# Designed miniproteins, single chains: the designs that were tried, part 103

Each design is a single chain, and the fold is of that chain. pLDDT is the mean over its residues in the fold that is shown.

## One batch from the design tools (miniprotein)

Design m3573
Fold by ESMFold2-Fast:
Structure m3573 (fold): chain A 94 residues (1-94)
Amino acid sequence: SVEEVEKVYREIKEIVLERLKGKEKVSKEEALNILREAAEEVKKKYPQLSPDVDSLLGAFERLLDEANKEELSVEEVLELLDQAGAEVLATLQS
């Protein structure tokens, strides 16, 4: 369900936020690795939602590539993650 996907995306965001705690900036590679680690943790907890988690990862990676930045602030990483989640959720509701 869309509600279960939203809940899983919220849990991923919480893990990402915790791992970004105390950092001002991260590289694109660090941001992607943090999200991949959070995604693996959540996929172990909710294996039935693995395709939805993979969709979030794909959207986030694409948005990182489009950003044309070497480093991102914590706020920018969270904004891209929110955008990636919104894009995937929109496709599920269509």
Scores: mean pLDDT 84

Design m3574
Fold by ESMFold2-Fast:
Structure m3574 (fold): chain A 97 residues (1-97)
Amino acid sequence: KAVVTLTATFPDEETAKEFAKDVYNHVVSLGGKVLKEEEDEYVVEHPELGKITIKVEGKTVTITIEHEDAEKAEAFAKEIAEAAEKYYGAETTIEVE
């Protein structure tokens, strides 16, 4: 089982929350099943993307992607990271376990 963690740091807390919700809504729109929807934490399970956990802590959003296929998990993490940097002004780091 592959675990890929994306850490994104935003200019402010409001932008971090907006990004987290946008990622959550995007995965749900692709057919993701909501496992958890609480303030500052979302968990969605998608047949192709894996189990995605989104946590907001101040200006930082941590997205953990659990998938059997490490290559798919990393590709999705990179896609999210590029969106965070390009549209939300974030600094991102990706870690693969």
Scores: mean pLDDT 85

Design m3575
Fold by ESMFold2-Fast:
Structure m3575 (fold): chain A 80 residues (1-80)
Amino acid sequence: MSKEELLQEIVDAAQEVSLFRSSLTPLPVRRRAEQRLEDAIRRAKEAGVTPEEMEEARKNYPIKTPDINRELDRAIEALS
């Protein structure tokens, strides 16, 4: 995966976590979304993605959910 694909996957996974947290989503579905985000962050960290690259991706990506920034802040912290 390219760095661009890894950054895109983090944003997509973060949107999914934010969306499911905002609804009465069953626990197994929420856990799967959180696991997806955790796996995306881990792969990005292994590939050398920096917190600065993640912040730039956040600015350039159309944010669909109001609370996605909470998940993206956690991703940036984990990449630090």
Scores: mean pLDDT 78

Design m3576
Fold by ESMFold2-Fast:
Structure m3576 (fold): chain A 101 residues (1-101)
Amino acid sequence: LPRPETAVELAKAYIDAGLYPYALLIAKTLFDQGKYEEAIAVLDLLDPRNPVAQLLKGEAYYKLGKYEEAIKWFEKALSIDPTNEKARELLKKAQEEIEKK
């Protein structure tokens, strides 16, 4: 039986040890595997001001169809790095999805 909690538990152990890059790598791996809720759970354990974590959290919410939440996280990422073209493009796409409904 697959154990989806194991990756989140491992990420928490890395964060507790101060190994934040490994926890972020676990979140990215979960995202790439389509495990968006688990990726968000790992990202919630990271510094809320980390723009890379904020962007990835926005992308995960976008993939889950939670466009209002995705917009909030993309706006937070852009408040720290307004030159992030990926965040601007994804923000626009999330806004278009809300307007479409």
Scores: mean pLDDT 80

Design m3577
Fold by ESMFold2-Fast:
Structure m3577 (fold): chain A 55 residues (1-55)
Amino acid sequence: SREERLAQSRELAQWVAEGVAALKALSTTKPQSEVDRQRAELAEEVYERWLEINA
C-alpha cells in the first residue's frame, strides 16, 4: 500500500542519515580512498533498498 511504502521510505531515510553520519566519523580517521569506497557501497545499498520499496 501507499502508506506501507511511505513508512518504508521513512525507515530508509533514517538509515541513510545514520550511514552518512558514520561516513563523516570515518573521514576523521580513515584515508579519503577508504571513505570514498564506503560511500559508494552505501549508495549502492540505498539504491537496492529503494528498488525493493518501489518494486
Scores: mean pLDDT 83

Design m3578
Fold by ESMFold2-Fast:
Structure m3578 (fold): chain A 65 residues (1-65)
Amino acid sequence: SKDEAIAKIEAMKAEVEADPSVSPSLKRTFTRIAQASIQNIKAGGDVDFQLSVVEATEKAIREAT
């Protein structure tokens, strides 16, 4: 559901923010992408697509650190 997707994105934000190996710059980038995806979901955007964007970004950050 939309609410479950938003909750999952918020959880991913908390995990990235709590990770000491992630730079402040990458934390800011992830937060911006996550917030944009949440707003797009709230505006009636494709939930699966928006969730996949956030998941791909989190994976890229994990692989960069």
Scores: mean pLDDT 84

Design m3579
Fold by ESMFold2-Fast:
Structure m3579 (fold): chain A 100 residues (1-100)
Amino acid sequence: SKAQEAAKEVAKLHEEFLEKYEELIEKNDFEGAKEVIVEAAEKILKLAEKYKLPEEVIKEMKKLLEKIKEMVKNNEPVEKILAIYKELLDVFQEALDKLM
């Protein structure tokens, strides 16, 4: 099903994100870590649009992405920004579960 394809693509994006994020954290590159959080969130939002998730879900994900970007501009701790990324990922996964 398309929902199963979306689940595989988001899982792959999240795994690729975690590997890169962990490498940057180990190097104390917190600014680079924040940049890859933004990139991952943008890619997951594009997947939501590609798989035509409900407009309500896409709107919520866009709001969370803007919050992530604002937190980066405000020099918030990387751990707090990561928490909002996880909320965005959860919104995507919950929407897929309702389609399965």
Scores: mean pLDDT 89

Design m3580
Fold by ESMFold2-Fast:
Order: structure tokens, then C-alpha cells, then sequence
Structure m3580 (fold): chain A 58 residues (1-58)
């Protein structure tokens, strides 16, 4: 797409930075949030980035 608003790219960046186990935890959190309410691609990307930052701080 012309505008690369891609949650997948954010997940790949997190996996590269924090590892596969952390990436799975982030993915699980996103999936749980999506079962509670619909999320836009922007919201999913922001959630991935926020969770990655939290896990890195732990």
C-alpha cells in the first residue's frame, strides 16, 4: 500500500528486538483486546508498540 500502516510490520520489529516469546505475548494481548471490541489497524499497531515497550521495560 502507498501508506504502510501495517501492524504486521510492527510485530516483526518487536520480534526482531525482543524475541519470539515476547512477540507471542504481544500477539496474545492484541487478540484478547480484539475479542472485547473491534480495533482499527492504527489501534492494533499502537497496542503492539505499547506492549513491546512494556515487555522491554520488564
Amino acid sequence: PVRPLDAGAAMEAARARLGEAAARRIEDQVLRSMTLRPLSAEEIRALVEREAARLEAE
Scores: mean pLDDT 72

Design m3581
Fold by ESMFold2-Fast:
Structure m3581 (fold): chain A 61 residues (1-61)
Amino acid sequence: ASPGERTARFLEKLAAQYEAQGRTDVARALHRAADIVRQGVKEGKEDEAIDRANLEIQREV
């Protein structure tokens, strides 16, 4: 799998863990970050998508 696919799956698993802890805002940011990465992989803009996902996470933490 590509680095972006691995990153998206990791973010989804991490989001589920934060959701279980009641940290819904962090979980929401992680889900959005995973979606950004997946979309970037589909568009051939994986590196740009990973950078954008990092910014999305930073806004909530």
Scores: mean pLDDT 79

Design m3582
Fold by ESMFold2-Fast:
Formats: sequence, structure tokens, C-alpha cells
Structure m3582 (fold): chain A 84 residues (1-84)
Amino acid sequence: MTFLEELEATLATLTGTARLVGEAELARAKEALERIMRETGLSREKAEKVLELIKKGYSSKEIAEKVGISVKKASKAKKIFLSL
């Protein structure tokens, strides 16, 4: 599944505070994905992978190497996510 599909599937199993946190995370992930795609020109698949790696705490260089994109695009995507 994509990163967003996995988040939505996880939300289906959550209740109470955990569900509220998960819903906020999903909303933020969707906003970050749209902005990353718009600002960097990455495909949805690459943008979702970049977002996943940013959340895991990888550096811009590591994200670039793992996704097969430039460090400049990885750095821009990371700045977009952190600005939300």
C-alpha cells in the first residue's frame, strides 16, 4: 500500500485519542504531499516515499539516495514538511 493508504488503514483500527492523533497526522501528510508534488515536480509515488523518509528522520542526502532524486529536491521537500 502507499504511505497514505497505510495511514488510512491504521486509522480504521484506532479509537479515542490515538484516532484523533492519527487523523491529524493523515491531514498533515496529505497537505505535505500536495505541496511537495507542486513545489518539486515529483510524481505521487516518489513524493509519498520522500514524506515517509522525512517522518523517519532521514537526512536530505539519505532521502535522495533512497528515492533516486537530487539532494536539492529532497532538501526542498524536507523544508516544506517542516514548515507545516
Scores: mean pLDDT 76

Design m3583
Fold by ESMFold2-Fast:
Structure m3583 (fold): chain A 89 residues (1-89)
Amino acid sequence: STEKAIQELKEALAALEEAIAAGDVDGALAALRRALEAALKLPKEKLKEYAPELERAAVDFVRRFRDQLSEAQLQELDALLRKVGEKLA
């Protein structure tokens, strides 16, 4: 359901912000993954509403933690970000 996906996205974005502030790379990665997966469940018009916040959160995550991520984690994150970008096009 759209309402459930919106709630999952909001909760994941809040958890991501807290984890970034705490320097918790594992928690931040898990929260960003949940946010991207929730975003992919949204209809395109609703995803467009949340896209600026999601993009900002992803950029903040990468700036903070890029050097702490494994190649496999970076590839999984890139794949999810690409799917969100494709849905917005």
Scores: mean pLDDT 87

Design m3584
Fold by ESMFold2-Fast:
Parts: sequence; C-alpha cells; structure tokens
Structure m3584 (fold): chain A 65 residues (1-65)
Amino acid sequence: MAAEEEKKRREEAVKRAEEVAERLPDKQNTLDSAAAILKAGGSESALEAAERTIEEAYREVQERE
C-alpha cells in the first residue's frame, strides 16, 4: 500500500512541477531537476527535498493568483 501511495504522490508532484514551471520560468531548471529526481529515484533526503521544492513553488503560484 505505501508503494502505491508514494507512486501516486510522485506522479502528482511531477505534474505539478510541469504546471508550475510554465508559470515560473525562472524556476524551471529547479523544478525540472526536482521532477527528474522523483522520476529516476535518489536518496530519501533528495526525494523529500524535491517534493518540498515543488510544493513551495506551487504555493508561490497560488499566492500570486
């Protein structure tokens, strides 16, 4: 069950990163790197950092709209 929830969570985070990158082009490189980490895998700390980076950027978009 945990693996399925993490897979869905990562897929949602990747989609969110793609949407946010269109709205924040200055952060596109950072968001692309975060999405790549989630797709390829990495250390647990890297995966957590990638998810947080995407979430913070998404909140910035929401605050502007």
Scores: mean pLDDT 76

Design m3585
Fold by ESMFold2-Fast:
Structure m3585 (fold): chain A 69 residues (1-69)
Amino acid sequence: MSISDISNFIANIQNSNYSPADQVNALADFFRSNGFTIDPAFLQQMIQQANNGVSINQIAGQFIRRYTS
């Protein structure tokens, strides 16, 4: 999974009518489909941040930092 793959996926989510929580769940499922195990506590924290107005780009940065960096 490359940074370009992640960026393309985020662009597709942003062009969808997904809720902030659904965007985070879609991002988590994308990481799971690429072989990562997502920590449930981290996922819940990211959903809360999205519901509080944190952008999907910033949330994706936290996923990248935790799992790919």
Scores: mean pLDDT 83

Design m3586
Fold by ESMFold2-Fast:
Structure m3586 (fold): chain A 75 residues (1-75)
Amino acid sequence: YTEEEIDRAVRRILANVTGDKEEAEKLVREFLKTSKLPVDDIIDRLSRLLLGQPNTLENLKKALEEIKKIDESLQ
């Protein structure tokens, strides 16, 4: 990924996240750098997993962990 693609994805994901935005940004950036999935797939999966959930750091962490399990299974 380019820095521009990472920045765009981070802004999109964090737009509605409340509290701990600095920690959330760090978490998302590290996930994007290590993931084998396309950025658009990650964003789509996050949107689906967070649908109807409060926009908290805890729910973001849970959603990223679910996507990580999928990424790890692809090895």
Scores: mean pLDDT 71

Design m3587
Fold by ESMFold2-Fast:
Structure m3587 (fold): chain A 82 residues (1-82)
Amino acid sequence: MDAIFNAGFGGVHITIEIKDGEVKITLEAKTPEWEEVAKLFQPALDWFEEKVKDKSTEEKIELAKKFAEMADAALAALEAAR
């Protein structure tokens, strides 16, 4: 089963794709200034990849969904603080 989850804040966009049992995370920044913000997310993305590498496809999808929900909540909190 294939799944795609998205989260974004300002000029930073995170895509978590689960395809053919593999997890692919794409972190994009629209400007050099947002690239510095994106670097702050890298440890969390690395942690997630490490935690899911040995999991089943179903577990990867469930964990990716929870991670995306947490990212969306964090983005909503950051937007509310503006």
Scores: mean pLDDT 73

Design m3588
Fold by ESMFold2-Fast:
Structure m3588 (fold): chain A 104 residues (1-104)
Amino acid sequence: DEEKLRELEERSLKEGEKAKKAAEEHVKKAREAARKGDLEAMKEHLEKAKEALLKAGFSEDEANLYVYGQLSNIYENELGDLEKALEYSVKALEYAVKVSLKRR
């Protein structure tokens, strides 16, 4: 049974890595949309990133942590909106706390 647990953990890690790569491709498209001033396309690509994580078995709180973290980064680095970047960073931190509490 330890060998079965190890195989399930390795499979879960491999599927999680593939989902993170898929989410990163959606985030890349969101950043490109943000640079063009297309905030609706940015949001649509970030929603697809969230869906990719949820499909791979990440929790809603983990997916929201990722998306709000990326929104903070995009508003800071692509849009130069430090006030919005801070607002989304605070939301990401709230989800980080929720994720940490559930892992106890």
Scores: mean pLDDT 82

Design m3589
Fold by ESMFold2-Fast:
Structure m3589 (fold): chain A 84 residues (1-84)
Amino acid sequence: SALDRALARVEAFARRLIATIPDPALAARMEAVFGEVLALLRAGRVDEALATLRAAIAEETDPQAREVLQRFGVMAHVLYAEGL
């Protein structure tokens, strides 16, 4: 379906974004957040996925991590909306 293709593109983007992070601890932390958001989107729990991402961004004090989360959020929003 269009939604399945959109989710696959979000996952591919998330993996590429994680690959740009040189700090393994930061990469693992970002991967955990992205995984939770993607799991919620796959389950159709869109409001919970958005709340999870917004909470992660609001609580993040590291500027690099916050930028990574924001970039993921924008791309996930665009690709997921196109899949609907």
Scores: mean pLDDT 83

Design m3590
Fold by ESMFold2-Fast:
Structure m3590 (fold): chain A 87 residues (1-87)
Amino acid sequence: GPSVTVSFPDGKVGETVTVTATASSSATRVHLDVTNSNGELLASAESSSTSVTLDFTPTAAGTYYASAIGYSGTEGSAPAFDSFTVT
């Protein structure tokens, strides 16, 4: 089945952070979400390819979370998670 990884740099309030999700070569779609520590969805992106990037500008300091799922047809990967800190 497909696999996916997600990565983030730590960020600063008011500066754009680029979030990247990369799936295995068999993937045909990648979905990416960014949430705050309360689980509130702040941004999302989807690509019909093996990778997706999401530019996100945080308005508050704290810990943010990303989740990504890669798809190959109707088969979804296990979700990948990463966290990043904004100061």
Scores: mean pLDDT 82

Design m3591
Fold by ESMFold2-Fast:
Structure m3591 (fold): chain A 62 residues (1-62)
Amino acid sequence: SMEERSAKMMELMREYQKQIEEGKLSDPQLRALYDKLKNAKTGKERAEVRNELNKLILEKVG
């Protein structure tokens, strides 16, 4: 279901967030997006980065 896919995506996002904070995330695109997300100061900037991040993570979920 869409809800199950959303839950898996959120779980994967939490895992990648942990990996980036520990310096273990190897994917340079994900690392760059998480870095931009941390530095985003407006809701608009955060939404744009989150949209790109969600697209990339959704591809990994299938």
Scores: mean pLDDT 77

Design m3592
Fold by ESMFold2-Fast:
Structure m3592 (fold): chain A 83 residues (1-83)
Amino acid sequence: SIDDIVAAARERLAAAGLSEENIDLAAARLRALLRMVAAGHVSPEQALAAFRAAVEADPRFSPEQRELIVRVFEEALARAAAA
């Protein structure tokens, strides 16, 4: 389920040391993207590309945080596509 995928993503971000506020923001955005993909509004590839662009444009994230956040989202989208 989307809830299970989001819960797993939250655990990975927490283990990597993201703040609770940043985890909540990332999880909310992931949930929205997963719902859009499930509804057929965007492909997983389009959702990941849009998210990657948004993360790269945000100066508040370090390069290491950007790479991790994108990777977690890529894995979450792949899990949703396989279900």
Scores: mean pLDDT 79

Design m3593
Fold by ESMFold2-Fast:
Structure m3593 (fold): chain A 112 residues (1-112)
Amino acid sequence: DEKTTEELSEARKRAEKFLKEGGGELVLKLRKEFNSLSEEQQKKISELLNEDQKKLLENPSLITEKIPEVSKSKAEKIIKLVKEVEEAMKKFKMDTDLEDFMFNQLVTLEEK
């Protein structure tokens, strides 16, 4: 399961283009909204995204249903940003899970 040097180079170019074309700003906005929540609220939202990301994106009310402490406005704002990041990732052919990108890949890309 070793990626070739060419595959890694192509993936890096896609990631750099994503960041330059506003993807980095979208990810930073999402991180800021997420970091405004308590650690327990962040964990619960991450668990919901891991269980069924598509269902959560289609039904933002699931956040307020499962985490009543998160306001409807805050939940809708987070889901809107998650959708915008996902659409941007798909546009630039970023083949990685949103969770992995948010917690692991972005740090690697910023460090070069």
Scores: mean pLDDT 68

Design m3594
Fold by ESMFold2-Fast:
Structure m3594 (fold): chain A 61 residues (1-61)
Amino acid sequence: SMKELEELMEELEREVVRGIILGDRELVEAAMKRYLPKIEELDPEAAKKLRERVLAAMEKI
């Protein structure tokens, strides 16, 4: 559902932001591994765009 997708994306974004603030690449990768497959099951295009945004953000670490 759209609500489930929004909740998963918000949680992943929260964990990614936390990892970036801490400079912890492993934490960001762990969050991606945990949440991204569920987002991809619900919306593959949203998962692709989110993956691209996270990879770009990780370049700052």
Scores: mean pLDDT 84

Design m3595
Fold by ESMFold2-Fast:
Structure m3595 (fold): chain A 55 residues (1-55)
Amino acid sequence: SAAADERAAALLRTAAVALDVETREQLRKFGRAMGLSEAAIERALATLPRELPEA
């Protein structure tokens, strides 16, 4: 659901800051390792407070 994807995206964004994720590819790999959907991962990337380089 959209609400579940938004919650997962918020969690992933918080984890990315805490773990000092520097690239979009690192965030995608981390999200996949956590078992998150591609929709949640792309939502997290779209709603980041700052732009990340691809790699």
Scores: mean pLDDT 76

Design m3596
Fold by ESMFold2-Fast:
Structure m3596 (fold): chain A 82 residues (1-82)
Amino acid sequence: MKLVDEITDNAGELFKAIEEGNIEKAKEYAKKLVEALKKLNNETAKEGAIEGLKSQAKILEEKGNKEGAEILKELVEEIEKL
């Protein structure tokens, strides 16, 4: 699988796990997403992921899913350190 596809797939599974309330699975996919971005080592992909995750965190906050939003905010901080 290409790293770009791996990033997209892990992000999709992360959002699905958050919507299902499966926090453990959400954290697992978040970790896989960080590892995929680290392997890709691409500034544009990193910036796009940060923007997408921030946007999704805001949507989750508006829906009242504060726990899901916090997971995405912590993930953004981890990606920013790459």
Scores: mean pLDDT 81

Design m3597
Fold by ESMFold2-Fast:
Structure m3597 (fold): chain A 85 residues (1-85)
Amino acid sequence: MMEMEQALVEIVKTGTREEALVGAAGVSVTIGDEDNKRRNIDELIRLGSDKKQIIENGDKVADFVKDIKDFIEGIKKVKKEVEKL
């Protein structure tokens, strides 16, 4: 599993389900490749999700994705420091 996916899984456990779903959908729409984006949008439509709502929240999702990336980089830094001890 990718580190970003692991961070989203942890957010689902500790944060709100809505935040994690919007974040995951936004990653696939805004920073995923075209095939991955299309597959994820199609799957969300099949599950009854509103594709327009995901796109309209894309700006907020981009900020959320940046926060997740910063969080992952922070974890990597802490791990490096712990390995030096």
Scores: mean pLDDT 49

Design m3598
Fold by ESMFold2-Fast:
Structure m3598 (fold): chain A 114 residues (1-114)
Amino acid sequence: SLVEELASDDPLKVIQALEKLVDYLKNPEKRKEIMKLVDEILKHLTREQLEALKGTPVETALLAGFIYLQSTDKFSGEAINIASTLAAAARVYKQTKDPKLEEILKKIEEILSK
């Protein structure tokens, strides 16, 4: 899934997932639906959970992907914020198996599969 690829410690997988995310966000309808679900994640997760990637290899891979996007003129601050939130949510879900988080992430994957 795109969400799992964003939470990868492999920079190439993260770059590919970020490029797909940027392309999806060019569609206004998909962007609106994704932003609504990202807002639900931000309201549901604690500050500590939103920072779950700090000091991990996943954070390093995400930073490498962000630098690459800047170098290719595909840079989007909104896509970076969405990607960081989704990667943190995926990590928290793997640790907690939170049913609410599973519901939100599944809806995001369904939007991104269309």
Scores: mean pLDDT 81

Design m3599
Fold by ESMFold2-Fast:
Structure m3599 (fold): chain A 88 residues (1-88)
Amino acid sequence: SLEEVIRELREKLERETSPEHRRIGLATLDAILDLARRTKPSPEQLKKMIELLKEFSEKLLEMDREGVSREELLQLAIKTMNRFQDIL
């Protein structure tokens, strides 16, 4: 389920990211879960959302390793949220 994927990604971000980047990542995951709960996505939309969540998580972990700024990570979060809205 989407909630299980978000839980697993949340746990990974909590273990593997700096506190500042972790806050942005976790807030983004919470916002996506809230959006999904409101919209009752189809099975196809859920698959696309899961793929995008994994992509987001991988990019966030990469950016954390590279020591990118808070502003760059916020731009990733905004872009990711816009892509989720386009799926729904």
Scores: mean pLDDT 83

Design m3600
Fold by ESMFold2-Fast:
Structure m3600 (fold): chain A 87 residues (1-87)
Amino acid sequence: MHRELKELGEATLAVWDEAEAQARAQGVPEAAIEGARLLAEAYVAAGEGRNEEALELVREAARKFVEAGLSTEEAAEAFVKKFEEIL
């Protein structure tokens, strides 16, 4: 069980409303905000053994970070592959 990932995801989601409001106030791109939330949800799903859902969520998060200009398609694909290897 990926307990550490679940705890990290849950901690992120517990403060998400405040973090999201601050990010928007600072002009962080919406795609980056959505990507961060999806990544936190992927960590919770992985920690709960929902591996297929976790993988779909991390792929969507990776796409959002590329859309926001915070990642490249190559780096996003490498991250998704690494995440799949630990599931």
Scores: mean pLDDT 81

Design m3601
Fold by ESMFold2-Fast:
Structure m3601 (fold): chain A 80 residues (1-80)
Amino acid sequence: SMAAEVEKIKATAEKLVEQANSEDPLESEAALALMLMLVELEKKMGNEEGLEVLKEAFEEMSKSKNPEVAEEARLVYESL
């Protein structure tokens, strides 16, 4: 169901937000890349509820310790 899909997106996004705060730039950049992939998948499915969850997750990711990840996440948040 779409509700189960939204729950999975929330769980995945929470883990990626945590990973985006990694002191390893490769890990924080990988988290951003995976979150961007989730946005594209949810857009293809027309899942507006999933996109709203991802928007909130990008807002949290904009607080990343990696300034490049934080800035990109902020731009994505503002565009969703």
Scores: mean pLDDT 84

Design m3602
Fold by ESMFold2-Fast:
Structure m3602 (fold): chain A 106 residues (1-106)
Amino acid sequence: EAEELLRELERLLRDPNADPEEVREVYRRAVENDPNGVVGLLIELVEGDRELARLAREDYRAALERMAERAEELGELEAAEALRRMAREGVTLAEAQERQIEELRR
């Protein structure tokens, strides 16, 4: 169950054409079933994949904050801080990248 949700979430997060609403729903369900697995997946994907941070700007920020709260409940304080940092910095980096891409396109 949790493993299937993590696989689906990874598939959606790696697909730049994924429906943001579908990603948000699967993300929320994955967090409820395996918050630690989602933390690990997001640290790997969001820090390494700026396209995911760009596509998931609003939906993932709310979900990342919810995950951070869950991580704190599990005693994973370092993971919670990393998630909050990703929410703040990831969105900022995605916005900066969008501006750079727009400028390069003229």
Scores: mean pLDDT 59

Design m3603
Fold by ESMFold2-Fast:
Structure m3603 (fold): chain A 100 residues (1-100)
Amino acid sequence: SREELDERLRHAIEQLENMARELEARGEDPRIIELIRETAELLRKILEDESASDEEKRQALNLAGQIILTVLKYKAGLISKEEAYELMKERLEELRRILE
């Protein structure tokens, strides 16, 4: 349902905001933290957009999931900071297109 989709988007926003706070407390690169926060802000805009379709919200949730996975891989040392930055930047740009 739309309510379940909106709840999943809210959960993704909270997870991203928590990750940003955790990384900031650890002294991580501000560029990475900014991308995570920008992702959460765009998800909030999509969630609050009454004109956004269920399909657009599902696409946003999928992109958010990919960004979250990228941050988790980076925290686990599976990918470099530079790789994490570029992957997140690409997904964030795709997310911005949903609002266009």
Scores: mean pLDDT 88

Design m3604
Fold by ESMFold2-Fast:
Structure m3604 (fold): chain A 88 residues (1-88)
Amino acid sequence: MKEKEFEEKKKKLIEETEKALKEALEKGELDLGGSEELRERFLKALEARKKGEEALKKGDKKKGEELLKKAPEIFAEPYLEQLEKLLA
């Protein structure tokens, strides 16, 4: 079954993206190899994560959790689409 493989790879992609966003935010480092589009997506994801953490600090847990969940998805979406096609 391809479902388990897709879920495992999706989980890894989201986890790695979340880790990278967290590190970039904490260290202020932006080491992006790749295209300008990739950099723009990462910056949008980083902004979403920053807003999510800020919302959590202000006690807006619902908004914070939604933004934190969306942040890695913003960057990972094209990879997830490609992964789905590869496993189809």
Scores: mean pLDDT 71

Design m3605
Fold by ESMFold2-Fast:
Structure m3605 (fold): chain A 92 residues (1-92)
Amino acid sequence: SAASESVKQQALELQEQGKYVEAAKIYKFEGDVQAGLADIMEAVGMPKSKIATAYNNAGNLYNNAGLCYHKAGNYEEAISCYEEALLMHEKA
């Protein structure tokens, strides 16, 4: 969506400014949204390819959040995000 693209651009701009915690929070929030949408799509029996795409998108966003937390020195939050990313890619 246009809103999702705008939010991702904001996260990239924050990351370029070294505002890693703020960028990570945006990536994680978008990951949570995509994961939730994928769960709904799966529950209502949408095509497997569409469900897989949404889970992969969530996983990529969680990886971006994890990288940003790692750069900020927030290692516990980074590990949590990487674990969420792995789970999303396994569901895809």
Scores: mean pLDDT 87

Design m3606
Fold by ESMFold2-Fast:
Structure m3606 (fold): chain A 100 residues (1-100)
Amino acid sequence: MSGAENIARWMTEELLRGVEELVKQGKLEEAKKVIEEAFDMLVDMLRSMGLSPEEIIAILERVARELKERVEKLDIPEEDKKWVIEAIERALRRAVEKAR
């Protein structure tokens, strides 16, 4: 799992940076799209590496959890945090269905 773990961690860090910048610019719909596309891409990458659906889902759930925890610590309005967390949960649900 070291390679898949490293990709997931790198993607989490990059996604957090991009989402924070977009939210600070008031681009909430663009932030939502970036979150959705990142989760979709992560499923495709992990699948191409030969991971099982169960392994992919476990990684997706961990990435979503880490992202939500880190979003709560961002210096952005509480309403924006709530919106981003909801977007992450929605993207996770779709990615889990795609991984099956």
Scores: mean pLDDT 82

